# Designed miniproteins, single chains, continued (4), part 81

Each design is a single chain, and the fold is of that chain. pLDDT is the mean over its residues in the fold that is shown.

## One batch from the design tools (miniprotein)

Design m14788
Fold by ESMFold2-Fast:
Structure m14788 (fold): chain A 85 residues (1-85)
Amino acid sequence: SELERLRRELERFEKESQEEMDRMIAEGVPREELEKEIARRFLEALPLVREYLETLYREGRLTPEEYEEALAALDAMEARARAIL
């Protein structure tokens, strides 16, 4: 299903992101650089997360209220990520 495809892509992105974060931590990268990397990766994943939420809503797995709340939360997170960069 489309949801399963999107979920697998998100899980892959999360795994690859965590592996890179773990590498940066092991290399002693400063906290500020780690925060910027998290922000960059969030912005990179954002279109995929939005597509996942839209698909959940279209399949009736989210109410209109839950969907609107999730989109508002993502917009707030996007603004915060852009402010860090």
Scores: mean pLDDT 84

Design m14789
Fold by ESMFold2-Fast:
Structure m14789 (fold): chain A 78 residues (1-78)
Amino acid sequence: SIEEMKEVVLEQLENSSEKTELHEKLKKAIEEGDWVKFFEILKEIFGELDEEVQKVYEKLKSLPSREEQLKLMEELLK
């Protein structure tokens, strides 16, 4: 779920000694439904995305609107 993904990301941020700014940017991207920005921030935090996560990122970038991107993320949460 998105909640589980958020928890994993937050734990990684704490363990990697990342700044609060990156944490806030990540939360903001999620709240705004900007999932492309969300994965871009994850790349910045972790240096790379897992191959499955990278595939999701590529699919999101191919979608023409934020509404369609949100729809995809909601489907992945189920």
Scores: mean pLDDT 70

Design m14790
Fold by ESMFold2-Fast:
Structure m14790 (fold): chain A 93 residues (1-93)
Amino acid sequence: SIEPRPLEELEADLAPIYATLDKLAEEEGLVEISEELRRALEELRRLLAEGGSEEELEEVLKRLKEALYKLMMALAEKNKDEEAIKHIEAVMK
């Protein structure tokens, strides 16, 4: 079972990630994906603060993983990195 963690500690741990997402949201073509990933992280933070089941955690982590892969793909496409695109597609299977 997931034990609730202090919200302040969770926010401190996530602050560097949120700062990175805010910078990515300034980039054209990355705004929507960065916001999707931020929302998934906020749901994870809420679950960890309130406590929950392992099944609930797995569902939130799956959404977070999917949002992260979308961001990685968008970055690879923006950089025209064909090898990175192929690698991400293979991992998403």
Scores: mean pLDDT 73

Design m14791
Fold by ESMFold2-Fast:
Structure m14791 (fold): chain A 75 residues (1-75)
Amino acid sequence: SSAEERERLFLRAAREAARELAPDSEEIRQLLEQFEEAVRRGDRERARQLARQIYFLAPERVQEALQRLLEEEAK
């Protein structure tokens, strides 16, 4: 569904932003590690919570990643 597609893109955007920021931020690095573990376990609720925490710390970087992903999906 459209809502599921938006959630998937948001989770990917948060992950990409965290990957870009991880070398310069221990806090982001720890959130990224927990996010990847949640995804590996299929824990969608935990992944959403962690993505929101990443967004809270770096909203502009997540928005930039989301815009790039939306442009890729439009191809």
Scores: mean pLDDT 85

Design m14792
Fold by ESMFold2-Fast:
Structure m14792 (fold): chain A 84 residues (1-84)
Amino acid sequence: SEERRKKLEEIRKALQEKVDEYEKNGIFVSEDEARERYKNAKTREELLDAYALLILSEVKNGKVDRETALRRAATDILLELEKE
């Protein structure tokens, strides 16, 4: 739906801003730590923070490019927020 597309774009923008903030400040955690934070995330802000750290760790390790990681993470966050 159009509403869902708007929500996805809002999440993408918020996630990109978090990634840029953490990168600018040199904040990195291990991929395992980022995944653990994601697993324990209960709020929109916790999901954004966990996924931003996961994206940075995966990109740093050469596993995925930033654009692809942002796109996938935004979709996953939207799906989590649409649950329950």
Scores: mean pLDDT 80

Design m14793
Fold by ESMFold2-Fast:
Structure m14793 (fold): chain A 94 residues (1-94)
Amino acid sequence: MLAEKIRKAIEKVLPASEEILEKAVEVGMRELELYKEEPELAEAMVKAHPEIAEVAFKEGLSTEEAAAVARAVLYAETAKRLVEAGKSISEVAS
């Protein structure tokens, strides 16, 4: 399942709570649709986050899917910082 592979790639890059991981997968899956329509944006995301992209490629993911993983990891990092600052996950924009 694609969402499962994306989730595994996120977990290898950034350990996070179950709630943050579920939301990150949702963000990644949503952004994946945009990257399928605009492959050059996916390439730009991969180039901006090469370490995250390498983990995704090792999981057998495409360029567009690797870009989605990078976006999901960026979301998860922001969500972790906001939760540590006393914000709820529901207050974090996806």
Scores: mean pLDDT 82

Design m14794
Fold by ESMFold2-Fast:
Parts: C-alpha cells; sequence; structure tokens
Structure m14794 (fold): chain A 115 residues (1-115)
C-alpha cells in the first residue's frame, strides 16, 4: 500500500529531472503548477494514489533507460489526468478538478515552450 510520502517522493524525482531541461522562468511556472497537483493528489483515495505511483514508477524507469524526462512526465500526466479528473467529478470536487486542469495546462505549455 502506497504512503503519501512515497508518492510525493516519486513525483518530486520525476519533476526535478524534467525541470533540469527548462529555463528558470519555465521551471518556476512548472513548480507552481506542481505544488497545486501535489495538493489535489494528496486528497485522493488510496487506490487512485497507488495507481498514480505505478504510473510515476514506470515514467522514472523510462527516464533511467534514456527517455527525455519532459516527455516521460508529459506522458505520465496524460495517463493520470483523466483518472484524477473523473474521480474529482464523481466526488463533486469541481474546484479541485479546475485546479488539476489548469495545473496540467501550465506544465504542458511550459514543455511546449521549451521545445
Amino acid sequence: MITLEELNKLFDELVDRALASLTPEQAAEVRAAYDVLKEVISKLNKKLQQRIAEIFREALKEVDAGADPLDALRKALEQISPLVFLQLLIEKRFDDARKLQEAVWRIVEAFDAAR
């Protein structure tokens, strides 16, 4: 069973590797959006947190195998976002759903600006 501390450690490692490729301005935008994502994820049920941790572990394995950390993080967020968004809508947590959508868009925009 995943702890929130283990999940946060996986997320921190993946984001830190992705941020190394960005400008200071882009890194600041991603970091702000990342803090919002951490808050939203911390409030999710344990089963969904477990699934998110598995996706992050897979992304980190791809990075360790030579994948671009920005592409790995983007792919992980593309897998996670629909799962989290659907759960937030089911729970009627519309403010958290909006925060998730905005945070993911900010991260993707920063990555697109870096490419």
Scores: mean pLDDT 80

Design m14795
Fold by ESMFold2-Fast:
Structure m14795 (fold): chain A 70 residues (1-70)
Amino acid sequence: SIEEKIKELLEFIDEEEKKLENGEISLEEYADKVLEKLKEIVKTLSKEEQDKLYEIITPYLTKIVEKLQS
């Protein structure tokens, strides 16, 4: 379901963010990993499911972009 895929992506982001905070990965690696995971999930979704995913995930992507621009 879309709910399970959203949960999977959010759990992935949480795990990778912990690695970033611990210095295990760079900010660029963090951004790349999140983007690749998002692309993998989006490919499996209908347009309606993609719209729902983006509504939830956009604030997380915005924070990543802000960190990269700072």
Scores: mean pLDDT 82

Design m14796
Fold by ESMFold2-Fast:
Structure m14796 (fold): chain A 110 residues (1-110)
Amino acid sequence: SMEELIHLVELLIEDTERAIKELEKILNDPSKSEKEQIAKLQILTGSLILGAVSILRFAKHENDEETAKKIEEIIDKLVEADNSKDPKKGIDILKEVRDDLKKLYDELKK
């Protein structure tokens, strides 16, 4: 249903916002090595990819091709963040993903 899809997108927005805050905290922590920062980026982006894949499967099951395409683009960005090995670039990509998800959420609520 549309209501379930909207709820899943809202949860992924919240998870993305939490991931951004965790990464910003670790980047500002002088006790954390670059290796630890990269590992945290990979853990957080991996979790977000799993969330996005669940939404993608739901959209495909509902034959919502437009939402499916938008979520595939979001997954590609999350994979880019993971592959970057750059926590600062990772945060910038996650902020873009958050904004893309918020646009999708607003479109689904119309």
Scores: mean pLDDT 90

Design m14797
Fold by ESMFold2-Fast:
Structure m14797 (fold): chain A 67 residues (1-67)
Amino acid sequence: SMDDKIAELAERLVKEFGLSEERARALATFLVDLDLGDAELRLGEDGNIEIFVDGRYRGSFGREPMP
């Protein structure tokens, strides 16, 4: 299910990038909704998660929630 895909991706994001469960779930939901669950993710110099598709930068997601 979509919820299972989101949960699995969120758990991976917490483990690999040290995201909070809330931020990991938000990013996972965003990626699954756009059919980008298989996108390459990298930690950027600013601590944001960078999203790549076919080796091309597509955007970034804030690691920490805004104050």
Scores: mean pLDDT 77

Design m14798
Fold by ESMFold2-Fast:
Structure m14798 (fold): chain A 84 residues (1-84)
Amino acid sequence: MSDEELQKEVDEALALMEFGVVKTHEQAMKAVMQGQPSTARNLLPERALTPEQEREWMERLIERFRSLKTPEGEEMVEFIESIM
């Protein structure tokens, strides 16, 4: 449960980096070394999402960050909402 929540947080942070929302590249590199699913996406040469898919992803990220019940998660929710 706790480990799953941490993994979700890392995965969502990588997804946000793909949209230019999060500029913390070191987290993406750590996930790559751990073989997380989102790292395959980050390693892909070119992958584009439609604006519609980007919004759906951001909404999903908001839900996941809120579920963590952490100050960092709450801050990420506010940040994502501010750029939508």
Scores: mean pLDDT 55

Design m14799
Fold by ESMFold2-Fast:
Structure m14799 (fold): chain A 95 residues (1-95)
Amino acid sequence: DQDKVWENVRKDLEKWMERNGMSEEEKEKIRRALEILKSLSPEEQARVRKIWRENGGDPELLREEVEKYKGKEAAEVVEEAARILLELQEKAENK
């Protein structure tokens, strides 16, 4: 069930965002990106997950993939969210 997979991802992300002290504005951007990804077909979602797993959530690769399915505006939202996540991950790794 793809909906259950995305609910688990959302729940895990919400806990992770809370633990890392993200602003409400940043959390909202992440939530918007997640809703865009959730709106993809199962096949398209699998390609996005592969980019996340194998390429560390590269914002440019995620943007290019999402743009194919949902267009430029949706792709830019996903790219911005991926950049926020990477910056926060880098800060966590340094402290």
Scores: mean pLDDT 77

Design m14800
Fold by ESMFold2-Fast:
Structure m14800 (fold): chain A 90 residues (1-90)
Amino acid sequence: KEREELIEKLRKEIKEKRDTISSEELDKFLIEFAYKEFKLISEEEYKRLVEAIESGKLTKEELKILYRIRELVLGEEAVEDLLERLEEMD
């Protein structure tokens, strides 16, 4: 129950920040949350994903991981935007 309430609260905060935060910063924030709060990824995976974003060598596979995290945390309305971005990449 508290986990779902935490997701709802986080969804609200991220939704408010989408106007002031870049897509890259949002993705880093979601990855950190997935590691620290939800334990969806290991600490090694968290480090690798953050390094990939910061180095500018982000792969489509890593973006798909972010898509899954967004779907879990923010729901369907948030994943539509990310999916559109993935399609725009080619």
Scores: mean pLDDT 69

Design m14801
Fold by ESMFold2-Fast:
Structure m14801 (fold): chain A 55 residues (1-55)
Amino acid sequence: MLAAGAETVIVGSDEELLAWARENGEVETLRAALADLERQAAEAGVRLVREEEAP
């Protein structure tokens, strides 16, 4: 809990959505949902913080 936990909630959903999308082959649906989530977070004043994949 670095930024009061807002990012933790979003990250948790992201992990489960990723697993579901891979299992059902719905990666494109997940991609669209993630983009929409990012926009909604920005509108609500919540910042989505993603860790860099690799250095």
Scores: mean pLDDT 57

Design m14802
Fold by ESMFold2-Fast:
Structure m14802 (fold): chain A 87 residues (1-87)
Amino acid sequence: EELLKKRREIREWVRKKVKELFPNASDEEIEALVLAALSGSLEYAVFVMREKYGPEEAERIYRFLVSNQEKIDELRAEAKKKLEELK
């Protein structure tokens, strides 16, 4: 129960950070950024977006994620530190 609560808190924290870094991003772009940051895999994020929204949206998201790879890597590092602090 406590572990699930901490996972939810981390996801919400990452989502807030994504919105701060990308204030003009769409909801789909925000979801993809959160998935990429939490998983550490752009391929996984694109796969999930393709299954939910289809191949055209997934292609658009892939280009967006690749263009922002450095920021995603920084966000991933911060998310890992935050998770460790909550343990």
Scores: mean pLDDT 78

Design m14803
Fold by ESMFold2-Fast:
Structure m14803 (fold): chain A 94 residues (1-94)
Amino acid sequence: SEKELEVRRAQILGESSISMGTIANAVAKIGGSDAAAMVARGEKEVERGREIVERAAREQSSVRDLAEEALKRVEEAIEANRAVAADALAKAAA
């Protein structure tokens, strides 16, 4: 259904935003005088990704199971991106 596709699309967009924000935060923390501002921007991208999925879940309540799955996958993406952030820090330090 269209509602199912909207939830899945929001999930992909949300996960992408979270991934980009997490990587930006990891790289920015190694940077010079602007590092704090860059970290703040990356954290906003992580929050934006979560908000995208949460909004879709609220609007598509009739496909609740898919909405709940999308929220769970966003949480899993945030956790997985902690490892990506660690790898980015290690590579930047080399």
Scores: mean pLDDT 64

Design m14804
Fold by ESMFold2-Fast:
Structure m14804 (fold): chain A 86 residues (1-86)
Amino acid sequence: MIDEAAELYKQGTREARIEAMELLLEWAKENHELTPEELRLLRASAALIADAELASREDLELLRERLERDGSLTPETRARLERLLA
């Protein structure tokens, strides 16, 4: 599935990017022992990359809080998170 997700992402359309992120999320769930917090952060990250509603508000808020604490929250990432949270 990783190869399929990579090919979808290369297509450059929003729809293909969403499908690629959904495939990567399912692959990660099947192949890694993710904690609930890690899964929430992964979903939120996928939502940012796809610019789509792939994560809950709580997942997106958790990602924002983690990035703010780590000093990794760029203005662009903040703007994208604010749009998804609206």
Scores: mean pLDDT 74

Design m14805
Fold by ESMFold2-Fast:
Formats: sequence, structure tokens, C-alpha cells
Structure m14805 (fold): chain A 98 residues (1-98)
Amino acid sequence: SKKEIILRVTKEMLRAMGTLVELDLAIRQARREGREDDARELERVRRELERKLKELKDTVKKFDEGKVSASEVEKVMKELNKLIDKADKLLAEVRAKL
């Protein structure tokens, strides 16, 4: 249902926002420690995640307006989930070196 899709999207968006905060903190720490290569890699992943989160917000708005299908929302949400997993893996790798 539309309500179930909106609830799932909201949960995934909150997860993405949490990961963005963790990335910001890790970028600052990597720079303080002179680990500029790690900081740049984290920033690239952060930009990808931020762009996909914006795409999901735009897609949900179009879905609410009847302009796109539920399957299009699900596709963007799955792509966001994959990027969150990529970011979490990178965070674990970078933090293991700290």
C-alpha cells in the first residue's frame, strides 16, 4: 500500500541521514590524523549517498503526485540501501586504521 511504501522510505531515509553524520565525523577525524586519502574516499561516498537521498526524496514526491509508480520508488530505495551498505563497509575499514 502507499502507506507501507512511505513508512519504508521514511525508515531508509533516516538510516541514510545517520550514515551521513557518521561519514562527516569520520572525514573530520581522518583529516585531523593527516589521512587525506581516506578523507577523500569518504567524501566521494558521502556525495554519492547525499545525491541518492535527494533522488529518493524527489521520487517520493512524484509518487505522492501520481507521476511515478511504486516500483520506481522501490528501485531508488534499493539503490540507496546499497549505497548505505557501501558507506558502512568503508566506515568500518577506515575506523579499523584509526
Scores: mean pLDDT 89

Design m14806
Fold by ESMFold2-Fast:
Structure m14806 (fold): chain A 58 residues (1-58)
Amino acid sequence: MAEEAREKARELGEAAPRSAGGAIALAGAHDGDVELKRGNEEAALESAEAGIRAAEAA
């Protein structure tokens, strides 16, 4: 959980395109990073995954 949450949040934050509809992915990555830093690994993973799915659907 912790490692996957960290990697998914990082991938969204670093790789997500900022202009071409990446706003949803960036929002998910940012929220996931905040939750991870607060120690909420499960919430961080869910936020990262939701961001990825929303960005892919866009």
Scores: mean pLDDT 61

Design m14807
Fold by ESMFold2-Fast:
Structure m14807 (fold): chain A 74 residues (1-74)
Amino acid sequence: SHMSKLLQELGKKLAEEVEKAVKEGKSMEEIFELVDRGIRELQEKLPEMPESEIELLRRIFYHEARKLYEEYLK
C-alpha cells in the first residue's frame, strides 16, 4: 500500500539520521529531538495515520536510539 511504502522509506531515513547523530557524538537529548522532528515530518506526510500508531513509532525510535547510544558508550 502507499502508506506502508512511505512509512518504510521515512522510517529508514529517520533511522539513518539517528545512526549518524550517534556516530557524530550527539547527546541523547539532541538525538531524541531529532526523532521528534522526524516523527512530525512523518505526521505531515501521512496525515491519515492514527495518533496511536504515530506514538508507537515514536516509542520504537526512542528505544532504538537508546540501544545505539549505549553500544557507542562501550
Scores: mean pLDDT 80

Design m14808
Fold by ESMFold2-Fast:
Structure m14808 (fold): chain A 87 residues (1-87)
Amino acid sequence: SPLLEEILELLEELIEKVENGEDPSEIFKRLEDALLRALLLETDPARRAALVEIGRLVSQARKAYEEGNYEEALKLLKEAREKLEAL
């Protein structure tokens, strides 16, 4: 799916920005928007469940980042990436 490929690219860019100490705020917004669009369009129950979990992990990662917990943010983002790659 072109949208799932976009989500993977945004997630990889987000991980790179956090690792490099660059501001990830705009990429978090774009990723959360793309995930919402993907969930709205997805009809497969297993893929929908995975997208919900990925969205939860991304939201938790953003909160961890905003709290200065960069290690936890990266852990959550990498877990989200693994789940997305398994789709």
Scores: mean pLDDT 89

Design m14809
Fold by ESMFold2-Fast:
Structure m14809 (fold): chain A 105 residues (1-105)
Amino acid sequence: KKSHMQRLAEESREILRRAARAVKNKDGETAEKYLKEAQDIVSKLKLMVDMDPTASDEIKKLVDRLIEYLIQADRAIKNKDFETAYRYLQKAIEILDQIISMLDS
């Protein structure tokens, strides 16, 4: 389960990096596409974390914050607020880096 969770976290992080690049280029359509792909993967990660009785409360809280940051990024992209969208995507990537580090330990 940890190995699969790590793969989902790494995959969503790479897709969010692509979303952040699209936001930096003010390409809202491409950013929304990648954000939706990352949200779908993060939903799978949340389900796996919630079903794992050995998953720490810290990881569960990080996944919940990740989901909130992605919701805020989506709203910002739809409003063409690319500066706010970029900020929330970077925060989401930082949370994924933390999750990956915790899964490696």
Scores: mean pLDDT 88

Design m14810
Fold by ESMFold2-Fast:
Structure m14810 (fold): chain A 74 residues (1-74)
Amino acid sequence: SAEGRRQAQESVDLANEILAIRKDPEATALKRQQLLASPNEAVRKLAAQGKSDDFARALMLDREIQREEERKKG
């Protein structure tokens, strides 16, 4: 379906965004600061962890929350 195609593309785009950020130390530092300033406690907690996997989870959760907020406003 068109919805399934959009969801698949969005998943690929998110994965590529995370990889691009993690390859650039400056982009990683900037994004971590943005995540630490998040209004969502779970995002801030994950961003504060030292593990690479926790940082990736914080990025994914932040994007999911943004999409949900956009859906409620639209």
Scores: mean pLDDT 75

Design m14811
Fold by ESMFold2-Fast:
Structure m14811 (fold): chain A 55 residues (1-55)
Amino acid sequence: DLVDKLVLAALTEDYRGAAELLKQDPSLAPEVFARVAEADPSKVEAVRANIEKYL
């Protein structure tokens, strides 16, 4: 549930929203980035860097 919302926010470039959701449970980060990599490997680095701006 929360992972699905995080992945959707990350893939739609809502990095602020993704960061706020990740703050609720930081332990989800590895699973979220793995799912982003599965959906679009080219976006993983951009997603990581942009989410870190809002943490």
Scores: mean pLDDT 81

Design m14812
Fold by ESMFold2-Fast:
Formats: C-alpha cells, structure tokens, sequence
Structure m14812 (fold): chain A 69 residues (1-69)
C-alpha cells in the first residue's frame, strides 16, 4: 500500500502540471504501483522531492493506460 504522502504529492503534481482530476491521478498512481520497479521509482522520487521524475512517471502511466485494450 502506497503512503498517503506519495498519493497526495502525485495528486498535487498531476493537478498543477497536467490538469488531471484526483481520480485520474489515483488511477495513474495505481498503474505505476502495479510494476514493482516503477513503484520504487515513484516512492524514491517523492522522498527526494524530484518533481520532474514524478511528472515523467505519471505521464508514462497515462500513455500506457491509453494503449490498454
């Protein structure tokens, strides 16, 4: 289970930078967390305050979701 801090930071970045809803941000975060390597990357990026890396991970997750059949 991802920490509330990681979820809130992802929601904030998704709203401010990409204009996403909290629900869309949560869906993207769930997609990231489904991959153990990407989950670790988002946790480390939030811990380090690396906003650009969090944004890249959200953008990649959204792109993957759009390719879902």
Amino acid sequence: MLSPEVREEVRKIARDELGLTDEQADEALEKIASNPERRKEVEEAVKNGDRDRVLDLISEAIAEMLKEK
Scores: mean pLDDT 80

Design m14813
Fold by ESMFold2-Fast:
Structure m14813 (fold): chain A 80 residues (1-80)
Amino acid sequence: SLPAQTITTSVTDKAGKTLTYVIELEESDSVEALARRLAARLGEVFGVAPADVERLLALTAAGDEEGLAALLEEIHRKLE
């Protein structure tokens, strides 16, 4: 079991400002679960739907560059 973690990270928002976030990650049974939780938290910050975050993770894990590019374009259109 992977322990609960607090991660301090800096991200650039849609306005071009760098913001520092403290991200609390609950205890996870696997590195995959931990990565999924982190991606979900970052998706919330940028306003990306949880389902699209899961799709990004799946395509990245599969090495599907074409599918990843198409999904990123879809997400960009939704957030415009």
Scores: mean pLDDT 66

Design m14814
Fold by ESMFold2-Fast:
Structure m14814 (fold): chain A 66 residues (1-66)
Amino acid sequence: MSERERRLAEYRARVDAIAAEARETGDLEAARLAVGRLFAEMVAEGLPEADLAELARYAAGLLAEL
């Protein structure tokens, strides 16, 4: 697995954890704030625009199913 694939998998796992917590608590606002903070970290790390867009779509899809 490439470094890029590993990094994307790590971020997807973090999004999955946020969605799982939201399913348990019903606190969608807390989930949105957590995702926003995660994306601020990704931007600060200098992730490519395409990867940020992919992860944003993934996160939006998961939160929409709550």
Scores: mean pLDDT 80

Design m14815
Fold by ESMFold2-Fast:
Structure m14815 (fold): chain A 92 residues (1-92)
Amino acid sequence: MEAQRAMLAKEVENARKLIEDLKKEYKREKNPELKEKIQKAIEELERVVERAEEVLADPNATIDELREVMRELVLAMSKATTLFLLSSLLKK
């Protein structure tokens, strides 16, 4: 249990850093369609992070619940990272 909680907590921290990077990229982005996609990715990632923090705060959370929210978080981070790279690299 504790090892799974520690891994989820670390991934939540990584997700929060990605949210900050996306917010900076959102301010820099001039393409309105890509800017809207970045905003939606931030909102989705923040929602998944809040869910993950709720599960981490619940001492009765099951191993399955920890695994499910970890999978959701990894998927959301993967989508957000793709958008971040697309927005960032097109400006280089």
Scores: mean pLDDT 81

Design m14816
Fold by ESMFold2-Fast:
Structure m14816 (fold): chain A 77 residues (1-77)
Amino acid sequence: SEIEEYIKKFEKESGLPFTEEAKELIIKYYEEHLKGKEDALDDVLLYAYLLARDRGNTEITKEDVEAAIERVERKLA
């Protein structure tokens, strides 16, 4: 899917892979809440990456994505 290719491109550019669980959460959240809101998708991916990097993680986890979603939702409220 286009979203899966977008995530793969982000992984290549950031240097950190998403876990499979993290990818599934991003795809589900995008399909349910972010269709037509590509800037908000970019914010979710970026914040999840920053959280993982700042914690010294070797991968971006589902927990990082959950925290990024919460942050983006607070900005949109």
Scores: mean pLDDT 83

Design m14817
Fold by ESMFold2-Fast:
Structure m14817 (fold): chain A 89 residues (1-89)
Amino acid sequence: SPTEELLRRIREVAEKLMKKYNLSDEVKKAIQEVLDRVEKEARENNLTPEQVVRRVAQGLVDLGEKYNLPEITGEALRELARVVRELRA
């Protein structure tokens, strides 16, 4: 489904950013928990791709504020927007 492909691409971006910035195990776990929660909600509640994007974006903003990671948050939001654009092409 478009939602499953979107979630797969988001996880790939998250893994790449976690490695690029050498994030702590605590921050990596927090990111994985956000993505796992959104994936579960998408399956159980039939979320649209737009609803998935909004939930992921909000989770990234919340984590960026909690761990004081503005540069990584900005790059993650730009990558999320790129993935959405590519899947619409």
Scores: mean pLDDT 86

Design m14818
Fold by ESMFold2-Fast:
Structure m14818 (fold): chain A 82 residues (1-82)
Amino acid sequence: SPLVEAAEAGDLEKVKEILEAKEKPSYEEVAEALLAAARAGHYEVAEELLKYLRENYSNEQVLEVSTEAGVIVLEQAVKKVT
């Protein structure tokens, strides 16, 4: 997915371009992109994707993916402390 590739690369401008396009990405694509950004440590991209999820999807769906992203961020933080 172009959205996931842009998120993994930390390309905030490309992420915004895709989210603003007439053809909106699916929940699964946005969720996968958020997790990819979190794994790569691209927090600004992750915040943009989370904002999109909050505006377009249910609180239950947002909570599920944001919890998973939070776990990934904590795992990366632990690796830096050691």
Scores: mean pLDDT 78

Design m14819
Fold by ESMFold2-Fast:
Parts: C-alpha cells; structure tokens; sequence
Structure m14819 (fold): chain A 90 residues (1-90)
C-alpha cells in the first residue's frame, strides 16, 4: 500500500522524532525540520565520503527509514525525495 509523498514525509518526521527521543530525550516542539535533516543528516546513514545531494536523497531516505524500522520501496523513497525537493528546496 503506497503512501503519498506527504504521508511518507509525515512518517519520516514521526519516526525521526521518536528515534531522536529514544537516544536521550529533547525539549518539547519540532526540533527536526526537513532543512535540518538535509543540512545535518543522521550519523551512520551515509557511508564515509558520502554527502547528501538531490541525486542520492531517495537512497538516503530509504536507508534512514530502514534504520528507523520502516522500510520504503524504491517508489516510496522517490516519492518522499520528490516531496522534499518540491516543498523544502530553497
């Protein structure tokens, strides 16, 4: 059952927030934004020497969501990447 890019983004935010909280807790409010995710990707998702770019965003999101226990299909990862690029590219 494929989700829309917006629904996948909601899943990413929910999972990222929970995953971050599990490591040590955080003050109330949205501490993780899409901009902060793109600027400061989660450690351990990218390999040494890799950087987050528009071309590898879908792969990065697929790896990140797998790490957070929500594997994405290639189509879902691409939809999420497209949603982020359309709505959060400066």
Amino acid sequence: MALSGEELFRELMLRSYRFKGAEGGNPKGPTLTVQSLLDNPFPGVLEPGEKLTEENLAEYLKRLMELMGRPLSDEEAQKLADYLLENYSS
Scores: mean pLDDT 64

Design m14820
Fold by ESMFold2-Fast:
Structure m14820 (fold): chain A 61 residues (1-61)
Amino acid sequence: EAPKYVKLTPEQVEQLLAEMKELGIEISKASRRNLLERHRLKTEEFENLGSKIALARKEKL
């Protein structure tokens, strides 16, 4: 029952934060803490964020 986490490299964290800022996507304080302090996201949160980024990118095409 331990939550599954996706581990990210520091470069992947910086890239995600930059993309979120460009696209105006916000995440919870808890998710932001996990990204900044532990370089990870819960699997569900990572999938949701990826979907939001993909959708926003399609709107730019």
Scores: mean pLDDT 78

Design m14821
Fold by ESMFold2-Fast:
Structure m14821 (fold): chain A 57 residues (1-57)
Amino acid sequence: MNPTEEEAEEARRKGEEAAAKGDRVSAYLHYGKAAGIYEALGKHEEAEEAVRKARSL
């Protein structure tokens, strides 16, 4: 997989949408994907925010 910033942003957005709908499982998976991509890109703050969102579910 060649992670891109767009993929990370899309995954984070899908996580937020799933969380807003009460779909915690989908939200957790999407936030996890976003965190992994941000970490691979060296965007540690964005990765930590995604992890924090997943933990708050």
Scores: mean pLDDT 80

Design m14822
Fold by ESMFold2-Fast:
Structure m14822 (fold): chain A 66 residues (1-66)
Amino acid sequence: MSVEELLAAAFDERTTEILLRLLRGELSQAEAAELLGFRHPSSLTRTVTRRLGMSIGKLKELMAKE
């Protein structure tokens, strides 16, 4: 299962697209958080970690292996 497939299984299409752009370095954590309606970038990273059981850093690592 790719990181894109993993995100698509857990989140809606818009959220998945924004998170993929974050993981590719096309968006900062602050920009991604604003687009998704989070007050703080840390709230975005916490929500992703809680839902997927892995951090943004781990998702970037997995994507780099693809």
Scores: mean pLDDT 82

